# Designed miniproteins, single chains, part 46

Each design is a single chain, and the fold is of that chain. pLDDT is the mean over its residues in the fold that is shown.

## One batch from the design tools (miniprotein)

Design m1690
Fold by ESMFold2-Fast:
Structure m1690 (fold): chain A 66 residues (1-66)
Amino acid sequence: KLEEVLRKLFDEIGRLRRDAARQKLSPEEMDKLIREVRKKGLEEALKVSTDPETKAALQAELERIE
């Protein structure tokens, strides 16, 4: 189920990039939107994950986005 959450996250980012290109958003605006989607996806993955090492890796990834 963790893999399903991550797959949905990547699909959403892909669609967001396409929509941003169509709307001609600035690179800064697009980066901000992608960062928000990534944060939400990683938080959901963290809730679903039960393995301590996986949780630590997800938390580290979330901190890198900040």
Scores: mean pLDDT 76

Design m1691
Fold by ESMFold2-Fast:
Structure m1691 (fold): chain A 76 residues (1-76)
Amino acid sequence: MLKEAAERAVAMAEKAFDAGDYELAIKYAELAVKTGVLEQAAKAYEIMARAYKAMGDEKKAKEYKEKAEELRKKAE
């Protein structure tokens, strides 16, 4: 249930990112993080980092990339 919701949120975030809608990509990624599913939350932080980088927010891009790497290491 939560895993399926998290996977769907990540998929929607990636689709929004591919469409160039970085704000929507961040919103879907935040939903994935809120599920508490570590693997999907790590992917969500990676999407947020890429979205912030695309928007020119280098500080937030680095912050979320580091969060994704830390969470991915703990999930594996």
Scores: mean pLDDT 82

Design m1692
Fold by ESMFold2-Fast:
Structure m1692 (fold): chain A 66 residues (1-66)
Amino acid sequence: SAEIEALVEQARRGDLAAARRLVERAAELMKQGRFDEAEEIARRLAEATGVPAEVVLAEARKWADS
């Protein structure tokens, strides 16, 4: 979506708040059982920030469990 694309570009520029919103969105998708979409957000965030996608997914899972 346009919102996800904008947040990915903000995170690429070092916006930690945008990165957090993407993690929260991935967590919400996991809670809805939409794991493929959550993984896609994690991959995009990983590409933008250089953080491994597995680390992003682990953080999203902690948020989903909170």
Scores: mean pLDDT 84

Design m1693
Fold by ESMFold2-Fast:
Structure m1693 (fold): chain A 75 residues (1-75)
Amino acid sequence: SIRELLERLRETLRELLALAEQLGDQELAERVRGLLEQLEELEKLPELSEEQVEALERVLEDAERLRAELREQLA
């Protein structure tokens, strides 16, 4: 569901922000904060278009990949 997609993306971005801050990557931290702000605005919309859903799914895939890469750097 769209709600589950938005929740997964928010959780993934929050974890990614924490990892970026732990690594001292200020540029990545600022980008992730921007994405979280955009997500908050999208959550206020009554419905999302198919194009918006596809874009969010791509952002989630990219964020999950980057989260895995940063977790490896901290291990």
Scores: mean pLDDT 84

Design m1694
Fold by ESMFold2-Fast:
Structure m1694 (fold): chain A 72 residues (1-72)
Amino acid sequence: MKERLELEIELALARIQATVSKFDDSIESLEKAIEALEREVELAERLGDEELKAEAEAELEETKAKLKEKLA
């Protein structure tokens, strides 16, 4: 229970950080959003939440594409 609860708390924090970072739309905020989304994918996989993992992976790809566009 302790390990699962700790992972769930970390996942919730990563999700909040990813959401907040996406609102600023700067290069720095997009990089932070990517880090948060990568952590969210890792934690969702460890928790066995396939739906959340798929959602996070989709947002990660979208955010990476947006960062690439900003850098071009």
Scores: mean pLDDT 76

Design m1695
Fold by ESMFold2-Fast:
Structure m1695 (fold): chain A 94 residues (1-94)
Amino acid sequence: KKKEALKLLEEARKIVDEALEKGEVDERTAELLKKSVELLEKGIETGSKKDISKSASLSTAAGILASAEDSDEGVEAVNRAMELIDQASDLAEE
């Protein structure tokens, strides 16, 4: 359901913003996750499969960058945001 997917994306954005504010994730990782959220929101609103696919690629890239971090809190925040993005993508395809 579209409304539920958008709510999950709002939660993912809040997690990323909070982690960035606390210094738990670097700006580049946060930027990739935020772009992933923006592209998925656009893909859901416009029905663009290309934007949804680009969102998934950016989310994967953010996860790879985060795997180089020694911060457990930062890794956990990125993983939680990615989980919410994946759930939103699945709901958007229903």
Scores: mean pLDDT 78

Design m1696
Fold by ESMFold2-Fast:
Order: C-alpha cells, then structure tokens, then sequence
Structure m1696 (fold): chain A 55 residues (1-55)
C-alpha cells in the first residue's frame, strides 16, 4: 500500500532528523557522532529504496 509506504517514510525521516541532531550537537562525543552517522546512512538507503517504490 502506498499509504503504508508514506507512513513508513515519515517515521524514517523523523529518525534521520534525530541522528542529524546528534551529529550537529556540540555536546555529542565523537563515538556518539560516529554511531549516529552509521545509523543515518542505513536509514537514508531505506528511504531511497522506499521512494523508488512510490514514484
């Protein structure tokens, strides 16, 4: 369902935004930033794959 794919995209984009905040937070440790970057990259790939199915 396109509606379910759009709902999933919204959740994934929210998670990406969270990791972006961690990466840009001056109080985040280098280790926290590294983990956030890895998680963000995985989520961005999932978003790309889902967007290809919608468009």
Amino acid sequence: SETLLLARLTVLKGAIYYYEMVINNPNSTPEQKEKAKKQKEKLLKEVEELEKKIS
Scores: mean pLDDT 85

Design m1697
Fold by ESMFold2-Fast:
Structure m1697 (fold): chain A 64 residues (1-64)
Amino acid sequence: MVKLPTATLDADHRLQSLTFYDPETDEFHTLEPGERLVLGPNPLTGKPSNVTVVAERGLADGRA
């Protein structure tokens, strides 16, 4: 089953809400501000066409 994601952006072009279908859990997930959707293989399972959610707040390279 193929579902198209629905995205909402605010005036700052930031993601306010993104709802997408996750075939792994058979559920709909809603991203919160500060999270990002990444399309591609799941880094945990290696399956192609999986959707991965990444928290942007965790991507800061401040861990020297």
Scores: mean pLDDT 50

Design m1698
Fold by ESMFold2-Fast:
Structure m1698 (fold): chain A 60 residues (1-60)
Amino acid sequence: PVVGVGTGSSIESAIGGALAAIGEDPSAKVSVQGNTVTVVAPDNEKGKAAAEAGVAAAQS
């Protein structure tokens, strides 16, 4: 699997990251702990996009 980890300024930004990841690939597994989102997705184009989107959204 591909793994993306993003740390934002708030719990809301981390949740935003999780939602962005699921929006790209609903099969992605997301977890939020504090300001950090962790995305675990399949080794395919959608999974990579989900990890990237989740990290980017959390950091914005």
Scores: mean pLDDT 81

Design m1699
Fold by ESMFold2-Fast:
Structure m1699 (fold): chain A 65 residues (1-65)
Amino acid sequence: SEEDLERARTLIKESVQLLKEGKYDEAIKKAQEAIELANRIPDRTVAGVVIKEAEKIIKEAEEKK
């Protein structure tokens, strides 16, 4: 659970960096992986923060590609 959260946060950081570099498909892929990991986190409030951030990245990448 804690390890899943840490990995999800790392994926969010990687997806943000890819988004900044214009690598939209890769950014979307990393953000989707973060959502999958977040769905395994029992604390739904904490999971929701990660999911919301990932969804924002996906939306921005989809709009720009």
Scores: mean pLDDT 84

Design m1700
Fold by ESMFold2-Fast:
Structure m1700 (fold): chain A 81 residues (1-81)
Amino acid sequence: RPLLEQKPSKEAEELLKKARELLEEAKKALDAGNYEEALRLAEEAEELVDKAEELDPDSAGTQLEASLLRMGVTVLKLAVE
């Protein structure tokens, strides 16, 4: 697969940014007592994080950001209870 240009890395960055935005929305939903919405948003964020890692598996930066976002998703899912 031709990887001469950094297009996959940029796409991964966009996915991670969307995941962060979804986690912020999920946190707001949790603070409002809307646990169902918070869970759905967290699940969407997790899916975007997984996709970003698949697009840029050799990037330490992408892997680090993905790991931090996954921790946020896990904490939020635990808090929904």
Scores: mean pLDDT 75

Design m1701
Fold by ESMFold2-Fast:
Structure m1701 (fold): chain A 68 residues (1-68)
Amino acid sequence: NASGEKSGRAAAEAAAKGDAAAGAVGSWQTMLENPAAREAGRRAVEAAQAGDAEAAKEYSLLASQKGG
């Protein structure tokens, strides 16, 4: 459906714009060592699923910075 396509595309675009951010979200081991990074990663996924590409990108970058 249109809403699903839009949310999926927004998430993909956020990941494409932030290659490091996508890596941070995928690195659950790094997030386990830092609860702030883990929380930021979780919020990034939630924002992406809600179709908020800007918030998803920002939280993904925040997770990378706090975890790495």
Scores: mean pLDDT 60

Design m1702
Fold by ESMFold2-Fast:
Order: C-alpha cells, then structure tokens, then sequence
Structure m1702 (fold): chain A 58 residues (1-58)
C-alpha cells in the first residue's frame, strides 16, 4: 500500500534530500505505517539512517 511513498522517501534520503525523506516518512504515517524513527532521522539530517529505517518500514 505505502510502497511508492516509501520508495520516494528512500531515494530522497539517499540523495541527501532531507525534506523529501521526511515527507515520505510522514506519508507512510498517514497510511498507517509506523515510520516515526525514519521521520526523526530525516529531520535530524541523518539521510543514511532515514533511508535504512524507511526500507525496514516497507
């Protein structure tokens, strides 16, 4: 269900786009997927950790 949002967030995080990674994590939360840790990592500027957590949330 949230696969497209998760992939977009992961790609943004890997590219260093923290805002895009945060948006992807927020969209996953709105779809009922627990992505709180990924969102916090993205907001902290930790793109690598955000990508890792988003991959686990899928």
Amino acid sequence: MAEKAGRAGIEAAKAGDYAGAAAGAHELQNLGVDSTEALEAALRGDAEKAAELLEKAR
Scores: mean pLDDT 71

Design m1703
Fold by ESMFold2-Fast:
Structure m1703 (fold): chain A 72 residues (1-72)
Amino acid sequence: MEEVIEQAELAGKQLGDPAGVLSALADYFEKQGKYEEAAKVYERAAEIARSQGRTDLANELYKKAEELKKKA
């Protein structure tokens, strides 16, 4: 799990959108019913968005992670 997140984050950094790439990965896990995994990826995407000053996006991603934790 952590290794997959690390690879997605690295790929996103090369593309200039690590939060976007991680959000796409989290959406993929959510569609597979892997809510715990999706929540972890959304949390990482939110941390990156916050570090980039994208506060509204970070808050949205944290909210998605918390909602998915309730389903896991």
Scores: mean pLDDT 79

Design m1704
Fold by ESMFold2-Fast:
Structure m1704 (fold): chain A 91 residues (1-91)
Amino acid sequence: NMDKVLEEIKKLIEQLKELNENGAPASEIQSILNQIRNLLTKHNLVPEVVEYLEKEADEELQKMIEALRKEGYTVDATILLIQAHTSPVSV
C-alpha cells in the first residue's frame, strides 16, 4: 500500500524536524535520513515526497524544487530537500 509508505516517510520527516529542533546527535539524524532514502528508493516515491515538501516549503526551498524539476528528481536531491526543510529556522 503506497499510501501507508508515503505516510511513514512523512512521519520520518516530522521526526527528523523534531530531532533537529532538539539538537539530536548527527548519528541519529543520519539514521532517520537513511530510513527515508531506503523507502524512497524501494518504492519509487520521489515525486510524491517532492510534492509534499513543495506544499510546506518556504520561498528558498520552492526555488530549489523548481531548479531540480528541470534536471529531474533524484533520491539524493530529495534527501537534500528534506534536510533543508527540517533544518532549524531562526526568525
Scores: mean pLDDT 77

Design m1705
Fold by ESMFold2-Fast:
Structure m1705 (fold): chain A 57 residues (1-57)
Amino acid sequence: MDEKKLEEYVDAAVAAARAGDTQALMDIISEGAKELGIDFADLAERVSARLVAEAPP
């Protein structure tokens, strides 16, 4: 698996989420999942995990 591509898509999705751009967030995850050949849910879980890790309790 291309870990570099995975990281790029996660970074882009996190940036879109921080900007409040829900459409861009959805598009990035959908495109990344297709490009990497993984499930949308798997990529979405990785993005969610990073957002949760950055959020204060």
Scores: mean pLDDT 79

Design m1706
Fold by ESMFold2-Fast:
Structure m1706 (fold): chain A 67 residues (1-67)
Amino acid sequence: MLLSKEEAYVALDLVVQAYNANHPDKTYTLSDAAKEKIYEESNGDLAEMVKLAMEKLDSSESGTIGA
């Protein structure tokens, strides 16, 4: 499914929210730059955006993930 940039940002926020719910001792956020990079690298495909967001969250320590 291809998303607009605005829809993609909402989807990425939901992915981060779900990830944080499973990691209460850590809080992760995606910067707007990170969201934009994920959107561009995925070409707006929802499945690829979720995959890229999860990879960034899994590889990062608690905090804001920059692009």
Scores: mean pLDDT 74

Design m1707
Fold by ESMFold2-Fast:
Structure m1707 (fold): chain A 68 residues (1-68)
Amino acid sequence: SSERRAAVLLTAAGIWLVAARTTEDEEERRAAAEAAIELAREAKEIGSKEDQEEAEKLIREAEELLRE
């Protein structure tokens, strides 16, 4: 279902966010944070209200990393 797909996308976004936080390479951090944002935005489009809230939280955290 689309809800299960949203959960998978949120999980993937979380993994990319961890990758962005743990790398010391600025280009890798940017790429990982951008991947997290893209996946979280997709989850937000198809997910429940709870999924949308988690997606927004992931997007905010990834955007903070991109401001560095």
Scores: mean pLDDT 85

Design m1708
Fold by ESMFold2-Fast:
Structure m1708 (fold): chain A 97 residues (1-97)
Amino acid sequence: SMMEERKRKAAVYLTAAYIMAVAAEIERERSPEKADEAARAAVELAKKAIEEAPEEYKKEVAEGAKKAAERAAEAARDEEVKKEAEELAKEAEEILK
């Protein structure tokens, strides 16, 4: 069904967001540029996960997206990237209310 496909796409994007957040954490001390690039990718993927999530799963996906965004914000060295990640975490928090 279309709902099952959207749920699967959301899960794939969310998983990719976590992988990129972890990559940002690993690179934080080694390469600020790579850490920021991975953090920005994590934010973009987490946003796509929320967009794809069917309404019934939006809160579960938003909870995961918030965690990925918070980790990306912590790992980011660039203030603009950090603000993008923090803003996504706030948007995800609003979905959880």
Scores: mean pLDDT 89

Design m1709
Fold by ESMFold2-Fast:
Structure m1709 (fold): chain A 64 residues (1-64)
Amino acid sequence: KEEARKNLEKSIEYAKQGKRDEAIYYMAKAAKLAGATPGEINRLAKAVMDGNLEEAKKIFDEIL
């Protein structure tokens, strides 16, 4: 599941650049690779959009 973490890292990098569309795209890829449920994807998306990257990483680690 290393590919899932790499996609999350890309999502975080794009979020830091203000590139929301790319951040959401790579976040969705990471969640799909991790086998996340719709509820988990929703929580992760909210954390990324809020710019709370620490919370996003916590949620992602719970999914893996």
Scores: mean pLDDT 77

Design m1710
Fold by ESMFold2-Fast:
Structure m1710 (fold): chain A 63 residues (1-63)
Amino acid sequence: DEARKRLLKLIGEILDLIGDIIDIKKELEKETDPEKKEELEKKIKELEKELEKVRAELRALEV
């Protein structure tokens, strides 16, 4: 039960992070201000790093 709850939580976090990355990428496509573009690119990189960490936790849980 505990392992299953953790698995479902990690899957949910991965899906949320993917959604956030997609949303910010869409904002980046519409943005014309170079300063704001740089900020959005940094946010995408941070979210991608967080996604990698959550994926690593998911893989460790399965092993």
Scores: mean pLDDT 82

Design m1711
Fold by ESMFold2-Fast:
Structure m1711 (fold): chain A 107 residues (1-107)
Amino acid sequence: VSGAEAAAATLAAQTVTLGVPESVSVETARAIVEAVAAEYPQLSLAAVAPGSVTLALAAGKGEDLAAAVTEVLTRLYAAAGLEPPASKEDITGALTMYLYDRDQRAA
């Protein structure tokens, strides 16, 4: 499928686990997810542990879900003093395709 098709698709609820840089504490990671969730109502914190955070995503458009996850990832890297692995646009595009693929495999 095209990126535009994946972005516009309505995806079922799912979870995403992100690696957290070692310099970011569990409390900092939780605060970041809660701050992003205030702006992105589709996103909530499912679990947090040293080195990982699990996000719960409500059903919604692929682009909206991907944007929420991208914002969490970007802020986690910023909290660690690191640059993100790619641009926000590239990360959002990759996450859109990733979330769409998972939704299609679950159906």
Scores: mean pLDDT 80

Design m1712
Fold by ESMFold2-Fast:
Structure m1712 (fold): chain A 56 residues (1-56)
Amino acid sequence: MDERIKEAIIELGEKTLNKEQVEKIKKAKNAAEAAMLAIQGGVDPDKVSEAMERAR
């Protein structure tokens, strides 16, 4: 379950973040860490929330 949510966050990050930030998200241990890293990197929190709901 967490793997699909994490994958959705990675795809969202690839559109807005640089390669280094995306690799950092890929190394996150779970979906919650991936979401936090994406938001800190500059991804819109509303878009992260939407991606997480879709991946459920």
Scores: mean pLDDT 78

Design m1713
Fold by ESMFold2-Fast:
Structure m1713 (fold): chain A 108 residues (1-108)
Amino acid sequence: KMEEIKKLAEELIEILRRIAALLRSQGTPEARLLAAILEEYIEEIKKFLEDPSEENLRTLLLNLESLVTLLDYLVETSTDPELVALAREAREIAERLVKLIREKLEEL
C-alpha cells in the first residue's frame, strides 16, 4: 500500500508540474498565482516522499483534500482544454491517494 501511495504521489507531481507550466504560459497575474500554489503542493508531496512518516502521511491527506478543491476550480473555470484534461487526471489521482492514505492510516 505504501509503495502504491508513493507511485501515485510521483505521478501526481508530474501532472501538477505540467498544469503549473500551462498556467505560467498564460502570462496573467492570476494564472501565475495559481501556478505558485500548485508548486507549493508539489513541494509538500516531495516532503512526504523524502520522509514517509505517519505524521507526514496525515499532513499529505489534508493537503490532498485542499488540492482536490483547487483542481475542481480549474476544471470548472479554465477555458484551456489541455489544462482541463490534466486537472481532471490530477483530480482522479488525488482522490485515489486520499482513499489509499485513509485505508493505510486505519491500519496504523
Scores: mean pLDDT 88

Design m1714
Fold by ESMFold2-Fast:
Structure m1714 (fold): chain A 96 residues (1-96)
Amino acid sequence: SKEQQKDVLDALFRHIIQTVEDEARKRGLTDEQIQELVEKIRELHAEAKQAIDAGEPFSDVLERLEAKLRELLKDFPELYEQIVATLRAVKRHLEA
């Protein structure tokens, strides 16, 4: 259902934001830089929820999210790989 899909997105994005905050802090990024990344990630979360509400297939929403995260985190490849591993695990366990 759309509600279950949004619950999965909420859990996924909580994990992504926590991982970004922890890893960026370890790498010496400023609070301002961390907040800018978190704000952009929250925008991706809102877009994904809107796509679910519009009736887009969940697998397509997750695939587009993966591409947008790759672009957003292009300067942080190790962080991207950590995040995308979780996203890909979610994708593998969904019935297409």
Scores: mean pLDDT 82

Design m1715
Fold by ESMFold2-Fast:
Structure m1715 (fold): chain A 57 residues (1-57)
Amino acid sequence: MEEEIRELIERALAGEISVRELAEALGISEGQARTLVRTAREKGIDYATQLALLLLS
């Protein structure tokens, strides 16, 4: 799960998938997905991945 989440966030950050597609893949809101992408840009992908795990818990 963690590796899959990381890969999805990396794809969103690279522009390979949209924020909407990230939200649908993770089962979260678009607002939450936007926060993850912003967090990845500002604090790095590892921090964003940990935040995603907390949102899914």
Scores: mean pLDDT 84

Design m1716
Fold by ESMFold2-Fast:
Structure m1716 (fold): chain A 56 residues (1-56)
Amino acid sequence: YFDFVLKVLEESRELTEEEKEKMKKVWDTSRLTDEELQKIKELIEKAIKEEEERKK
């Protein structure tokens, strides 16, 4: 999941401040629950989709 978060950041570095903080939390603490990881994943995917649309 850390590799996943890092890869997403590399592809969508234009994430919002809130989303960046969520991802930093995942990186800093590898003890997040599966539920928290899922929520972060959803936020990252949403951010990617939104950024892709905005770049167009």
Scores: mean pLDDT 63

Design m1717
Fold by ESMFold2-Fast:
Structure m1717 (fold): chain A 59 residues (1-59)
Amino acid sequence: SPAAARRREREVELALEVIEDSIASGKSTQDLIEKQIANLRWPEEVRALLEKKFAELKG
């Protein structure tokens, strides 16, 4: 549904902001963040979007 899609996008944006802050602060390595994304109890769609966004941040 449109509401579910908006909710997923918001969750991705919030999680991405936290991940970006962690990278910028030097508190986490890219490998560690990738492993955390894989281990999060997220729906598959949210995890895939986070992995895609993280890959964009890498290169």
Scores: mean pLDDT 65

Design m1718
Fold by ESMFold2-Fast:
Structure m1718 (fold): chain A 60 residues (1-60)
Amino acid sequence: MIRVEVTLPSIESAIAAALIAIGEDPEARVRVDGTTVIVELPDTERGRRAAERVLELARS
C-alpha cells in the first residue's frame, strides 16, 4: 500500500488533491484535515500514478 501525506497551501488545493487521487484511482482512501491530505492507494501502476499526481500538486 502506498501512503502519501501532503500539506497544501489552501483548503481548495487540499480538496483538489483529494479529488485527483479518487479520479486517478477509485480505490484511493482519502482523508482531508484542513490543508493536509492523506491518501492511501493500492501498490499498483494506477496507484503509483495517483500518488505522483498528488505529489506534483503539492510541489506547485
Scores: mean pLDDT 82

Design m1719
Fold by ESMFold2-Fast:
Structure m1719 (fold): chain A 70 residues (1-70)
Amino acid sequence: GEPTILQPTGVGLDTAVLRLERLGAKLISVREENGKKVYEFEVPEEVRHIIPSGLKIVKEGDDNRWLVVG
């Protein structure tokens, strides 16, 4: 499946990442792509309907992977 792509809105990338971790998302990897940091998360099904404050969906995916792009 394709990952859901999110970006920080109104907060910094570190704050957005922390909010996903607090929700119960598991950080799988951190990489740089095209000069931007990309944080990859595995998101439990029971919380996938919850978008934390400070994150906006850029592209809706169809699997449990969420990418936060700075």
Scores: mean pLDDT 86

Design m1720
Fold by ESMFold2-Fast:
Structure m1720 (fold): chain A 120 residues (1-120)
Amino acid sequence: ADAALFAEFQEALKNNDKEKIVELAPRVGEALARRNFANPAYTPEERVDGTVRVVADLAREMIEKGLEDAAVNLIAGTIRALSEILGLDVETIRKRLLEAGVPEDLVDKAIKRYEEEKAK
């Protein structure tokens, strides 16, 4: 269940367990997208906007704490979920992340990580 994933992630953040935060970050990004997709009251646009806003806020906090790899993993997981669940192309997802205030260099690193994982 996503609730167990979020609980484990919060515990890792509380304990400053950087390795665990980096490990869980892509799954958290995917779970945030799934939560918005599962709500029938949201339009497709609201699902994307809600997801990218939460991810952008969390990524900024991770960067401020020196957790850039975790932020990249979080965004890469979000890109995967939005692409696979909502069928959005990577360029559309990139534009939405930039509009939500995610730094361009971080978005580009996340796209590269997503593409590397997709090629495996």
Scores: mean pLDDT 79

Design m1721
Fold by ESMFold2-Fast:
Structure m1721 (fold): chain A 55 residues (1-55)
Amino acid sequence: SKLEELLKKSREAREQYRQNSIKVADKAVEHRKKAIEEGKLGDGFNAKEEMEKLK
């Protein structure tokens, strides 16, 4: 049914968002590590911008 198709798409979109969130978290760790190594207090990481790049 049309409802079953919409529910399937919703589940797939949630799984994709979860995977993208993990990728962004990994990038945040890399940015923070680099900032620490460079003696910086802030890492300049923008999680919202990185999520938009993966859409």
Scores: mean pLDDT 79

Design m1722
Fold by ESMFold2-Fast:
Structure m1722 (fold): chain A 56 residues (1-56)
Amino acid sequence: GLRDFLTSVPGVGPALAERLIAAGIRSLSHLFDLEKLTSVPGVTPGLAEAIVAARR
């Protein structure tokens, strides 16, 4: 599921995955939105790029 995908990304732990979901990242289609990803506390621009790259 989405949580399992998020935790497969290096640098994303279970707590950060829950925070992303709580911030409105509720489907894989939301993971291409770098601006939304970087608005979440604990997500650096580099980590957001890694999430987007892993989604593709």
Scores: mean pLDDT 72

Design m1723
Fold by ESMFold2-Fast:
Structure m1723 (fold): chain A 58 residues (1-58)
Amino acid sequence: AEEAIERVAKDAGVPAEVVRISLEDAKEAGASAEDIAEAFAREAGADPEAVKRAYEAL
């Protein structure tokens, strides 16, 4: 949860709070864990596995 969010934030170069809000918004919109992981990997260079873990832990 928190550790995965912090890892994604560090990889993407943004605050952890921004990552958390983005993942919460995606979950509310009904996005799949795979879709959000691919989006973060493509746009921010984040580790897809870390994004998926953070998303599933919300």
Scores: mean pLDDT 77

Design m1724
Fold by ESMFold2-Fast:
Structure m1724 (fold): chain A 78 residues (1-78)
Amino acid sequence: KIAELVEKAKELEEQEKYEEAGKLYEEAAKEAEKLGMYDVAAELYEKAAELYEKAGKLEEAKKLKEKAKELREKAEKL
């Protein structure tokens, strides 16, 4: 689940497969979001955005950063 997705993402990041690593962090973030773990989900979306930036996917990175901000605000209001 979340821990396994993060572990696989780290392995891909070590292989410099930044887009694939970012996608796994994004999937981990979605799983955390479904569990109501909004702060954890925001952190994982921020990590995915960083990897998408390294892969040259700037528009996808921007969307994930905006989503992370919204989730942090939601976590604060809980």
Scores: mean pLDDT 83

Design m1725
Fold by ESMFold2-Fast:
Structure m1725 (fold): chain A 51 residues (1-51)
Amino acid sequence: IAFVKDGKGDYVYVPPSSVELVIEELKAKGAKDVVYTGNSDSAKKKAQTLA
């Protein structure tokens, strides 16, 4: 999962069963542009482009 928090792009690795829960938690904490990318390399690349 890639996202923007405090004006900076970041990412987190999440098991498929926890994806929805983690997305909701990130949004609740003020994260923007939260996206699930399907793999860790795509998440890193997306995080670098978000902020």
Scores: mean pLDDT 73

Design m1726
Fold by ESMFold2-Fast:
Structure m1726 (fold): chain A 71 residues (1-71)
Amino acid sequence: MAEEFRRRILELTAQQEHGITDPAAMEAFRQAEIARLEKEIAHYEKLAEKGDLDAQMKLVAARIELAFLRS
């Protein structure tokens, strides 16, 4: 249910904030969010390796969000 909830929020955000109604544009928006999260994960991995606890928590959160978007 959490994964479906996150996908629903992404769909609503795309419609409400970006006016996206075309399925191809919806998929492009989803792919852009995936790319953003992958960049955040790479950034936080470097900080987490240095022992930054805040970065470690954000890394876990970003990985969970990426998994939901790929579901």
Scores: mean pLDDT 74

Design m1727
Fold by ESMFold2-Fast:
Structure m1727 (fold): chain A 89 residues (1-89)
Amino acid sequence: SQADQLTQLGIQYLNQNDYQQAIRYYQQSLSIDPNNSDAWANLGLAYLKLGDYQRALDYAQRALSIDPNNYKARGVYRRALRQINGLQP
């Protein structure tokens, strides 16, 4: 599907550390298929990599509302929450 192709493009750019381009493709994919938990989790991961911890948390929570067993979303949620709560190194 078009949504699947956009998600795969997002993953390609995420793997290249082009987080802004990955975000654009994930947002386009989610506008077509808003129930894709992996796309929400990857959107959260991209924002986590950019240091936008509140958006990372919000998107991880959205992914978990669709699939509470999404391993990537759980990881993004925990890491974003630690940063927000000031658990600094």
Scores: mean pLDDT 89

Design m1728
Fold by ESMFold2-Fast:
Structure m1728 (fold): chain A 57 residues (1-57)
Amino acid sequence: SPELEKRLEELEATIERGKANIEAARAAGDRATLLAGEAELKRAEEEKARVEKELAE
């Protein structure tokens, strides 16, 4: 599905950015940003797993 493939690409970009933000927050000692980033990353990875399962069928 082209729609699912596009969603997967969007999720991969979100995950990459999320990991970078978590590293930056950890280096800065910004606990609030770290926790928010971890929550966003978890949500994106869970959705990615669902989309990958749907694409693999």
Scores: mean pLDDT 85

